# Designed miniproteins, single chains, continued (4): the designs that were tried, part 17

Each design is a single chain, and the fold is of that chain. pLDDT is the mean over its residues in the fold that is shown.

## One batch from the design tools (miniprotein)

Design m12602
Fold by ESMFold2-Fast:
Structure m12602 (fold): chain A 82 residues (1-82)
Amino acid sequence: SAMERLRKLLIETVGEEEAEEAIAKLNPEAAEYLVKAEEALKEGNYVLALKYQAKAAVAAGEANLSDEEIEKRAEEVEKAMK
C-alpha cells in the first residue's frame, strides 16, 4: 500500500522514531507528494524528488516554504551534484 511504501521511505530518510511520528500525523496531500518523490527517485531524478519531499513537508505543516524557495533549494542541490 501507499502507506507502507511511505513508511519505508521515511525510515530510510529520517529514522524509525521520526518516521512513526510523521506517519501518525500524515495527511492525504502529504502522502501523495511522498509517493511522487519516490517515483522521481526511481527515475533517477533526485532534484524532482527533493521538490516533492519539500511539498510534502509543507502539506504536513512541518515546513513553511514557497514554491520559489523550493525551486532555489532544488537548484542548489543540482549544482552540488554537478
Scores: mean pLDDT 72

Design m12603
Fold by ESMFold2-Fast:
Structure m12603 (fold): chain A 108 residues (1-108)
Amino acid sequence: VEELLERAREGDVEAARELLERAAAGEVSGEAGAAAARALAEKGDPRAASLALEALAAGALSEEDALEVMRRLAEKGSAAGAAGLGALLDRQGRDDEAAAWYARANAL
């Protein structure tokens, strides 16, 4: 885990993806999962949105970290990121903001 985390922090997309997949499976800590999710979001990885939501569901990623990941992906033009951001805002009762992000997902 420690070696994968260092490689992910150095920009190794494959290491970040493996670490986030392990986080989604409930096998690693939230800090390791958050670091991997941020690295994948920075690279615009197409699996980042789904893996971050799975890690959140497994309790390996906080809702705050998941929101940050989805926001970064949406800013890079990811429809999945925008839709994921909408879903997380809906869970927080921020319905107007969620509706706006769902509209943006449809436009991306």
Scores: mean pLDDT 77

Design m12604
Fold by ESMFold2-Fast:
Structure m12604 (fold): chain A 68 residues (1-68)
Amino acid sequence: SKEDLIKELEKKLEEIKATLSPEDQEALEKAFEYYKKQIEAAKTEEEARRVKEAALALMDWMLKEVQE
């Protein structure tokens, strides 16, 4: 369900936020809000899942960028 996909992203957001600066946390939260809206607007579960995968990839990239 879309609710489950959003919860998975929220869990990932909370894990990553603890490792970021306040400015990076703001950027991450804006990205999360964008993808959450895209998931909610998706016409099919497959579309919602693709949006989730894109969000996770972005979050993973942001985490790696901070570790540099």
Scores: mean pLDDT 77

Design m12605
Fold by ESMFold2-Fast:
Structure m12605 (fold): chain A 75 residues (1-75)
Amino acid sequence: MMTALDRRTEEAIAEGERALAQGDTEKAVQIYEDLAAHYQRLSDLAERVGAEEIAKRLQAKADELAAKAAEVRAA
């Protein structure tokens, strides 16, 4: 089952891919970094309310997106 967050993530990734296809590396990096920061914030909030399994999944997604942004910057 897709959540609204999952749909927004797919949209943001598609926007980043589109920016990369157009040569707009800065925009792609910003999209991925903003999305990573959003997931990091959600992970921190989930930990605060004791939803540790959810926090772990959100942290993993934040790390994945941050790594993608770093990879794009390095290219």
Scores: mean pLDDT 80

Design m12606
Fold by ESMFold2-Fast:
Structure m12606 (fold): chain A 79 residues (1-79)
Amino acid sequence: HHHMEKRERAEKLIKEGEQALLNGDYDKAEKLFREAVELAKDDPELQARAYTLLSEVYLLKGDIEKAKEATQKAAYLRG
């Protein structure tokens, strides 16, 4: 039921998003991490990692409330 290709694509999007984040392209990083969250729906740890990174992007953009929501989603998925 779960495709290996979705997990691999999500991991690739996370790497691309991390690179965008390092380059200061927060809008690109946000888009890539949101896509990774969707692809990782069946992998709680990978989805939590994507939410954690999305929270970091929101903090850098000054979106404190969205950052809190992403952090809470990551915490829920991990425990």
Scores: mean pLDDT 84

Design m12607
Fold by ESMFold2-Fast:
Structure m12607 (fold): chain A 63 residues (1-63)
Amino acid sequence: MAPTPEQLAAAREALERAAKEMGVSVEDLRKILNGEKKPKSKEFRDKLIEAVTRAAREAQARA
């Protein structure tokens, strides 16, 4: 089932925070996650994946 608008809004907020911490735009971050844009480096990609995974884990733990 497709995510709800509310779930997408929460994900967008988490991505916006991660983007600010990494010094990139949320649009660039979203494109990298969708595979539409190549990440700067493997290290950048790894940090990106860990940041969003951590945010998801914490949200899931709160639920």
Scores: mean pLDDT 69

Design m12608
Fold by ESMFold2-Fast:
Formats: sequence, C-alpha cells, structure tokens
Structure m12608 (fold): chain A 61 residues (1-61)
Amino acid sequence: DEVERAAKVIEQEANEYEKKGDFEKAATLYEGASRFAEQQGHTELAEKYRAKADELRKKAA
C-alpha cells in the first residue's frame, strides 16, 4: 500500500498543476507515477496513470 500512498501524493501535485493550466507538468508527474507503479507490479494503476498523462499531453500541445 506504500505504492498507493506515494501515488496519491503525486496525484495531488498533478491536480494542482491541472488547476493552474500547467498540463505539461501534470502529465510529467503522472508519467512518473505510472513508471513507479509498473516497477512495483501495480500494472492496472500504471495503465491508469499512463492514460491520464497521455490526455494531459494532448491538452498541453
């Protein structure tokens, strides 16, 4: 559950950047969370964050 706790911290930071319209930074944070979750074997969580990062990147472009 340490992975889920770390992910929540990253989600909070990313959400603050989304509120400010900084979608590039928000996407970068979700990408980091995705890689971390994947490394820890949380494949479903990693896929969720990767999809979110991809959507935010499209908004940033």
Scores: mean pLDDT 80

Design m12609
Fold by ESMFold2-Fast:
Structure m12609 (fold): chain A 82 residues (1-82)
Amino acid sequence: SEELWREVEAALAVMLMALGKIFEEKGDYETAASLYEKAAELARGVDPELAAIAYQNLADVYRKMGKEEKAEEWEKKARELR
């Protein structure tokens, strides 16, 4: 059912968020950003709060990479979902 797929998407988004944090803590910001972006895409339709958290983590990672303008764009997306 569509509800089962929604639960699978939410679970995958949570796992991708956890992996993103691991890579961020290791200083692999490019991999962390990719994982957070995929988590946000999966969460956007099923869990807007999780998607907002993923966008905020994306903003934080882009700031750590020195990409302030891109960080501000992700932070704006996070605010739009909260």
Scores: mean pLDDT 86

Design m12610
Fold by ESMFold2-Fast:
Structure m12610 (fold): chain A 72 residues (1-72)
Amino acid sequence: SLLDIIEEVLRELERRGVLSPEVRRELLEIARKLVEQGASAVEVIRAMHKYLSSLGLDDAGSLLGERVYDAL
């Protein structure tokens, strides 16, 4: 599922030190809520990127989007 792909990508980025555990948890919560509301993969990825950009982590947001799109 989309959520399983997102969870795996987020776990990998945390393991590599790209995301903190707190940021990973918040991103997963954002993704879970949007998927439950029937949001598309594009909408979920954009929301996660927006959150990361708000933290000054724009490069991490771009990398996250690439990894999720590649796994779809």
Scores: mean pLDDT 88

Design m12611
Fold by ESMFold2-Fast:
Structure m12611 (fold): chain A 67 residues (1-67)
Amino acid sequence: MEEAREMARELALRAAELMAQELVAKHPEEEPVIELEELDETTFRGVARVGEEEREVTVSAEDVLNA
């Protein structure tokens, strides 16, 4: 359970980094902003913002266990 939680956090962060790279390709003059939020003890939200565009992904420990 604790390993799945840590992996969910890492997956949310990695997904946000990939989304930020995609957004920067569309908006090269804007600075990327990456945020990782802990929604509860097992759920993490990764957010990527560049200019006016925002993408988010939510990953839970349950998602990791069912993958």
Scores: mean pLDDT 78

Design m12612
Fold by ESMFold2-Fast:
Structure m12612 (fold): chain A 112 residues (1-112)
Amino acid sequence: SIEELEKAIENPQSVGSGYAALELGKIYFEKGDYEKAIEYFKKALEIFKKFGDELGEALALYNLGLVYEKQGKYEEAIEYYKKAKEIFEKIGATLLVKEIEEKIKEIEEKLK
C-alpha cells in the first residue's frame, strides 16, 4: 500500500527503502502525478547512491527519463536515459542498454 511504502522511506535505512521509493514513483506515474513521481524517483536515486546499489540507481534514472518523456521534456528524458544506459553497460544489462539506445534514437529523430 502507499501508506506502507511512505513509512518505509520516512527514515531510509537500506536498499529496501530505495525500492520502496521506486515503487511510490511508479504508482504516482501511473496516476499521472508526474511531480510526485519525479520526487519519489529522485528519493530512490539518492538512497541507491548512498547504499551503492548500481542496478537501483540505473532503474531510478531510467524511470526519471520515462516521466520527462511523458511530459514532452525530451532533452531531460535523453539526459536521464544516457545516465541509466552508462550504468546498465557497466553492469552488463545488454537488453536494457539496447532498449534505451532505441528510445534515445527515436526521441533524437523527433528533435531534428
Scores: mean pLDDT 88

Design m12613
Fold by ESMFold2-Fast:
Structure m12613 (fold): chain A 59 residues (1-59)
Amino acid sequence: MWETAKKVARLVLLAHGVSVEEADKIVEGAKDLEELFEAVEKRTGVAKSALRRAVENAL
């Protein structure tokens, strides 16, 4: 799940116009799922609940 969550988060960041370098920094800076979802929500405005659903649907 963690590797899938990182891939989904990176794709969501890129889809919202975040650069590859910034997306990698955000994803690699997170130590758990909660931090990862919070960082993506803060940067993109995509709700944490929507991110969790996207990860579940990608498994």
Scores: mean pLDDT 80

Design m12614
Fold by ESMFold2-Fast:
Structure m12614 (fold): chain A 88 residues (1-88)
Amino acid sequence: MIEEYLEKAEEAILAGDLEKAQEYIEKARELALKEKDERAAREATARALIRLAARLGDVEALRRLLESMRRLGLSQDLIDEAEAAIAA
C-alpha cells in the first residue's frame, strides 16, 4: 500500500500533476505514521515530500520538513537532499 502510493506520487510529480502527487504523498504519510517499525517507508515518504516541495518552490515547506526529519532522526542523505533543495 505505502509503496503503491509513493510510486503514484512520483509519477504525478513527473507528469506535473502536483495536486494529485500531494494527495498520494499524504496517503502514504498517514500509513507510514501508523507503522511503528516502517523506517524505510517514513524515509521514502519524506523524500517524496522534499521533491514535491522543491517542485512547487515552497522553501517554507522544505524548512519544516528538514526540522521534522532532524527531530525524527531520519537519514543524513535525506537531510542533505532537503538542504540542497532549500539552497537551490
Scores: mean pLDDT 73

Design m12615
Fold by ESMFold2-Fast:
Structure m12615 (fold): chain A 68 residues (1-68)
Amino acid sequence: MTEQDIINSLIDAGKKGDLDAIIDAIKEAIKTFGEKKAKEIVKEAAKKIGNADNANNISLAYIEVMSK
């Protein structure tokens, strides 16, 4: 899975409000690229989604993953 594949998955799941799908995509990013790069991927997806509510869905999922 490429960085762009994960960004696209985060944007799609964020638009749908699918928290579980966002969490799964973040976990895959951490597994594939490591925590530091996964954080940058999450920030880029939130920035590109262009809608504050949808960006919040991604941010909340990231907090959930990092708190476990």
Scores: mean pLDDT 80

Design m12616
Fold by ESMFold2-Fast:
Structure m12616 (fold): chain A 87 residues (1-87)
Amino acid sequence: SEFERALREALENVEKALELSTDPKAQEYLKKAIEYLRKALETGDPEAVMEALDYVHKALELETDPKARQYLAEATEHLGRALAVGA
């Protein structure tokens, strides 16, 4: 489904951002985003998508690496698409 595809693309981008992240607090938020993304893929729960998006935004506030920021921006676009399809 388009919903599952958007969530998988978001998950891939968050995982790539986590590999580049050097800020421990940003890493903590990205790990939480991954947990909620996996829950959203398992359950289809839009609340889990909203939680993942919130944690991605919190990580973006701390992240200074340009490539990690690009991956997180792509993740937010995919999460927004998932919410638009799931609403």
Scores: mean pLDDT 89

Design m12617
Fold by ESMFold2-Fast:
Structure m12617 (fold): chain A 97 residues (1-97)
Amino acid sequence: MELEEEVERLEREALRLLRPHVLEPLSPEVQAAQEEAARAAAAGRYEEAIRILREAARRSSGVDRAVALLQAGLVARRAGRYEEAVRFYREAIEALK
């Protein structure tokens, strides 16, 4: 299986598992991390964005952890870091089981 196809498959699975939780509020810490990471990614600082989200995920559990890891995977994918994206999506899926 192509690495890009694996990234897409895992992203879809993580989103499917998160769909029942889409209206649940995220912790303020995870929300702040998403905002900081979004600003870093918009400026092309993908490594900084990934670090911020990874730190938030490490300090979180369940849905909060899964959302932070999913966002880290999306940033890694945009940076062309498909192997890292695969790892983040797998960790997000694990957090939701």
Scores: mean pLDDT 83

Design m12618
Fold by ESMFold2-Fast:
Structure m12618 (fold): chain A 65 residues (1-65)
Amino acid sequence: MKKTVEVTVILRNASDEQVEETIKRIEDAAKKVYGENVKFEYKVERRTVDGVEITEIHVTITYEK
């Protein structure tokens, strides 16, 4: 059976490099937990709240049990 897990990671004042590293770490962790054949998709949204840049990384992981 195919299963889907959604994860949101929130970063404050993150550089583009930090965002990319975070995405890679999540993908690597997903493969360790759910197996090498996971489908990994992500969306990045950015906004400013009270002078702080907020980066939200929305991850969708689809795996077979």
Scores: mean pLDDT 83

Design m12619
Fold by ESMFold2-Fast:
Structure m12619 (fold): chain A 87 residues (1-87)
Amino acid sequence: SPLEERLLEVLDELRALFAGDPEVVRLLDELAAAVRAGDLPAAGRRFAALEERVLRLMASLSDEERVRAAELVVEAGELLGELEARA
């Protein structure tokens, strides 16, 4: 679906931004796998863990990276919520 494709693109952008953090990369890979499998409850749990981890890493980012990370996390949450509403 177009929503799934856009969500996966957003997750890839987050993965590139946080490539140096193995835990964020793991959570993003698990989230993407859950989305592709249609396991929305698992995707929701992985997204919650991703948000918590990203918030803790915000202080280590530049101002530009912090704004971009926040925008991508918000968009991912909105797209996941839209997928859940259509399930």
Scores: mean pLDDT 88

Design m12620
Fold by ESMFold2-Fast:
Structure m12620 (fold): chain A 60 residues (1-60)
Amino acid sequence: GPVIAVAKAPFPKTSPDELTLYPGDVVRVLEEIDDDFVKAQNLATGETGIVPKRYLEVIA
């Protein structure tokens, strides 16, 4: 099934291609870019962008 994760720390985006995360945001992982980054979608807002994997805890 789809990989679902929760943001465990705040991540303010610094580029247009990134996704801002607030602690507790539930995201769907769309694509693994490399060992450190994923493309994710915020399930509350529908916004997509690049986030560091270290900010996410996989829950499903």
Scores: mean pLDDT 85

Design m12621
Fold by ESMFold2-Fast:
Structure m12621 (fold): chain A 85 residues (1-85)
Amino acid sequence: PELSPEEYAEALERAAERAAALADEAEARGLTEAARLLREAARLLREAARAAREGDMERARELAERAERLAREAAEVVHAALAAA
């Protein structure tokens, strides 16, 4: 079942909080590029939540997809750093 716009917005806000927390952890570990990507993902997720609340579900999904790509890129950066160690 599809989430309501409000349920989707709440999920996106929770995802943004998680991304921001992961960015802080990455920065504390010296993973500056991963932290940057995760902070940008958090920003896009917050914007997506706002779009969802405004009823623009297409915009919300587009922004969430961009955030997902950035989170995936951050994971690749972390993996490469660990493989190089």
Scores: mean pLDDT 85

Design m12622
Fold by ESMFold2-Fast:
Structure m12622 (fold): chain A 67 residues (1-67)
Amino acid sequence: MRTAEALRRAADVVERLAKEGKLDQAPEETSRVFEELTGQPVEVTLPKDPEEAIEFARRLREAAERA
């Protein structure tokens, strides 16, 4: 399912950018991932704290496993 793949790739992007201190770039990159895989550009509201963003990425991976 393309939605599950999009959620997993978005999670990877969020975690990577949080660790790099570039969370401001995450909405653009995640929107691109969703557009490529689902045909819909989705703007994701992300936590501004890197630790919370990493936890959010973990939840996206869990959602992907259920989709």
Scores: mean pLDDT 76

Design m12624
Fold by ESMFold2-Fast:
Structure m12624 (fold): chain A 71 residues (1-71)
Amino acid sequence: GAEAKVFAVLVENPDEYLTEEQLAEKTGLSRETVRRALDKLVEKGYVERIPGEEDEYRLSEKGKIAANLEG
């Protein structure tokens, strides 16, 4: 599903801040589909949203643990 694809890209770039456009390009999904997936991942606490002129997204500490990146 879209959440899994978006999460996988963030797991591959665990310390990077990525925009909806960058995630859409990397996943092959539309920006709207990426936004809906990101909203759910942020709600679940796996991804953090950094608000700005263009919102940026990064894997949270909880997301790193879930992906087995923190040991």
Scores: mean pLDDT 84

Design m12625
Fold by ESMFold2-Fast:
Structure m12625 (fold): chain A 62 residues (1-62)
Amino acid sequence: SEEELEKLARDLAKYFAEVNPEMSIEEFEKYLREMLKDAGFSDEEIERFVKIAIEEYKKIKE
């Protein structure tokens, strides 16, 4: 569902910010895009997921 996708995106952003604090925003975005593409997500789903995850990641890093 949309809500589950948004929650997963935010949870992954929080997880990576904690476990790999040296990972840049650009590195995180690249990693997510490749991971989601490999998992069979559509381009629309990838864009939605990445947007939410990057917004959360920026808030944590700033």
Scores: mean pLDDT 84

Design m12626
Fold by ESMFold2-Fast:
Structure m12626 (fold): chain A 59 residues (1-59)
Amino acid sequence: MKEFIELEAELTMLYLKALIEGDKKKAEELAKALNEAQKLAEQGKIEEAIKVLKEAIEK
């Protein structure tokens, strides 16, 4: 739970940075990862949601 919140916050910051820098492709990839992680979390699949967030940050 705590790890999910921290990773979501980090990925959101990276998304905003990509928008400011004009990296449209990176921003779209990060937004997609955020949406997928949120959907998994709503289904109770917290471990899968965390994995999605980690993979997006590590790219």
Scores: mean pLDDT 80

Design m12627
Fold by ESMFold2-Fast:
Structure m12627 (fold): chain A 71 residues (1-71)
Amino acid sequence: MIQVQREAIRNALPRLDERSKAVVEELLRQNPTALITVQDIRDALLAAGISESAVRRAEKVILESLAETVA
């Protein structure tokens, strides 16, 4: 399971669509100290009714941001 650093998630926010961005921002706000995984983000987006294609795009953007933040 891939853990995502909060900085990487925040750096990805401007690249997300408006609906996905709002859901991810709320996830971060509600879980200020919690460990966040890619699965947690996917589950939150799906629970909010975001389309599968938009969820896959958000996941890709967040993983790209994680690679940029860690490297």
Scores: mean pLDDT 78

Design m12628
Fold by ESMFold2-Fast:
Structure m12628 (fold): chain A 71 residues (1-71)
Amino acid sequence: MDEEELDAEVKIALAEIYMGIGDVLESRGDYDGAIEAYKKAEEIASQVDTPEGKELRDYAKKKIEELEKKK
């Protein structure tokens, strides 16, 4: 695995962690905290030029939009 591939995998894993944090906070009714976590996931996923990164970015963006409507 080259340096570029390793960096992308680490960023995907980190974005997935923030997505999980967002899901937990959302389930607890902490919409502000959930939005913050999803925004971090979107930011990190946007730095990854892969189909998986795009999927995570799009999902995080959708979650942010849904939760903003619940506030």
Scores: mean pLDDT 80

Design m12629
Fold by ESMFold2-Fast:
Structure m12629 (fold): chain A 66 residues (1-66)
Amino acid sequence: MKEKAEKLLEEGKEHAKKLLEEGTPKEVIIELAKKYAQYLVKEEGLSEEEAKKIEEELIKFIEELV
């Protein structure tokens, strides 16, 4: 994964943690992760493949949060 994609994945993970701490349901955070992947393609210039990997990594991360 390129440096930029790694940074954006870490930013997504930090945001997901904050949302969970604020009481946002995991289901809602997963939906936001999908929207974030779309944002990354459109606004950040990531490839569909890179955004798809970030989406999959974020969903896995969110599901593992306690």
Scores: mean pLDDT 80

Design m12630
Fold by ESMFold2-Fast:
Structure m12630 (fold): chain A 80 residues (1-80)
Amino acid sequence: AINTTLNVEQTVTLILADEAEVKKLSKLTGKGTVITLKILETGELLHIQLLEDPEINGTEVTLNVKSSKEIPNGTKVKIV
């Protein structure tokens, strides 16, 4: 189940693919929202839950999240 796989809590800085992806993120409600990311290098789909509102700086976003695994800082993603 999704709620049993989101057991890793972290603060991570991700790089969004472009400004359109930043606009997608800004339309989501922050705290408590579950979003699906695609990791651009691998094509992997990853579910994350936002624990706080995103901090946005251009295409870099800093997120407090729960995920199924640890995500490295600087990972390039897009929102699905």
Scores: mean pLDDT 77

Design m12631
Fold by ESMFold2-Fast:
Structure m12631 (fold): chain A 58 residues (1-58)
Amino acid sequence: SKEEEERFNKIKEAIIQRAETFPEELKKELLEELKKAKTVEELLDAFQEISVKYMKNL
């Protein structure tokens, strides 16, 4: 539906904005995973995976 597409796009944009705060290597990895994502769940899974990698390097 249009509402589902709008939700997907808003969440994807929010994740891309957050990716700007990541190290360049993790940002590139996240952006590549986001290109493969077709659902909101897949967007959130990609974000969680990269966020965990970032947190482990703090």
Scores: mean pLDDT 84

Design m12632
Fold by ESMFold2-Fast:
Structure m12632 (fold): chain A 61 residues (1-61)
Amino acid sequence: MKEVVLEGDTPENAARALEIVREAIERGEDFKVTLVNTTDRSVVTVEVKKGEAWGRGEGPA
């Protein structure tokens, strides 16, 4: 699992975080991105898990 923390209250940092998340989803890798707004101390965390965690698992038939 890759973990990236981006600090700064810029739209560019937000866009970059989203782009990294999108790439991780396309690659099917476990990934976590945390964006911290240093002005408001607001935190946005996006976690990407392998598709297995997203599948509606049908139990054994």
Scores: mean pLDDT 63

Design m12633
Fold by ESMFold2-Fast:
Structure m12633 (fold): chain A 85 residues (1-85)
Amino acid sequence: MSEEERKKIAEELKKKADELVARAEEAGVSEEALKGIKEVAELMKKAAEAIEEGDLEKAEELLKEAEKKLKELKEKHPEDFAKVL
């Protein structure tokens, strides 16, 4: 993977993270669900930074943490997540 390809993937991931938070805010999810979604978005942004640095192993670990956190949030706040998805 080239540096240019990594930058493009990282940019798309950061955009998806911002869009996730924006959708949650527009959907009017609870403050607890929104806090969790922002934490997931931060993990996605950290993964994007790791991709830019070429640390794909760290990026994969951060994305797995984001997926785990998102799954836990969906289980804890199913009604709020029905509004976002």
Scores: mean pLDDT 82

Design m12634
Fold by ESMFold2-Fast:
Structure m12634 (fold): chain A 62 residues (1-62)
Amino acid sequence: SMELEKLLEELEERLNKLDKEGAKKIVEELKKRPEEVAIDITKKLLSLSDEELLELAKTVLE
């Protein structure tokens, strides 16, 4: 869980800096971790701003 926590923090940092490429790489790593990943990601996403959520959506959809 500590490693997952670090990945979620790195994702938040990259989204705050509008680093789409870096954020995309972290999302791909998170997809490889099925155990509780959906819950932990959801909790983290709920803590993001609208701008950060929009940038994440753009990274995933584009």
Scores: mean pLDDT 68

Design m12635
Fold by ESMFold2-Fast:
Structure m12635 (fold): chain A 75 residues (1-75)
Amino acid sequence: SSVKEKLKELIKQIVEALKKYAAATTEADKFKYRSEATKLMVTALELARQHNDSEAIEEIEKAMAEAGKEIQKAK
């Protein structure tokens, strides 16, 4: 349960970082928030894999794919 709660919190932080990325007006800020989102996604995926939580792995991979599409739109 604590791991599930931590994963939910990490996913919320990923969404917040992506929201800041979308609102960024400078290349430096875009790079910063993209880097933050990527780091959070890697951390969340690693935690989910360590606990063999296939449901959480699928959810995180889906979030990463959606983030990738958003980054492509912003190029």
Scores: mean pLDDT 76

Design m12637
Fold by ESMFold2-Fast:
Structure m12637 (fold): chain A 78 residues (1-78)
Amino acid sequence: DKEKLKKEVEELEKKLAENPEDAEAWMRLGQLYDKLGETEKAIEYYEKAIEILEKDDSFEAQIKLALARMALAINKIA
């Protein structure tokens, strides 16, 4: 539920304070904000993951594709 998701966000923010280059943590944070209905924050955090992963074309491509699909779907539904 929302309360559990907010707890996960807090834990992830603490991890990112110690390791801001953890692209997977940024991606996870984006997923959590999407579940919370905060689409704009989800997109922002996915973009941060992309910036970090620009040196890894395979993972970056997957994130960019997922981000584009998410933004398109949300724009059509919302």
Scores: mean pLDDT 71

Design m12638
Fold by ESMFold2-Fast:
Structure m12638 (fold): chain A 61 residues (1-61)
Amino acid sequence: SALEADLKLGFAKARLELVEQTLENLKKDPRASEADIATAQAQLNEAKKRYEEMKKDHEAA
């Protein structure tokens, strides 16, 4: 349904924005490890992929 597609897109966008902010904060934190940054980068890549998939599904709905 259109409503379900809207909600999924909204959640995917919110997750993407949260992960982008988290990665930016980690890059500014001198206590953050390379492993923490790498994990956040992997999560960002996943969030971007999900957002693009949800955008495509929303346009098809």
Scores: mean pLDDT 84

Design m12639
Fold by ESMFold2-Fast:
Structure m12639 (fold): chain A 64 residues (1-64)
Amino acid sequence: MPKVLLAVGKDKEKALEAAEEASKKTPADRIVILDTTDEEEALAKARELAEKLNAEVGLLGVEG
C-alpha cells in the first residue's frame, strides 16, 4: 500500500521543506503539497488521495 504525505500550509515552500524532513523519519512514497489553511479542504484532499491512490495518507500542518 503506497504511503502519501499531505503537507498543508499558507507557505508552499515551508510546507515542502517540512514534508521532506518528515519523510526522512517516516518514509513516504509520495509527497503532496496543498496551499491552504482550511482544515476542511485539507481533510477533503487527504480523503481524495486515499481513495484515488488506495494509499495511507499522513497529514502534516505547517504554518506559514
Scores: mean pLDDT 78

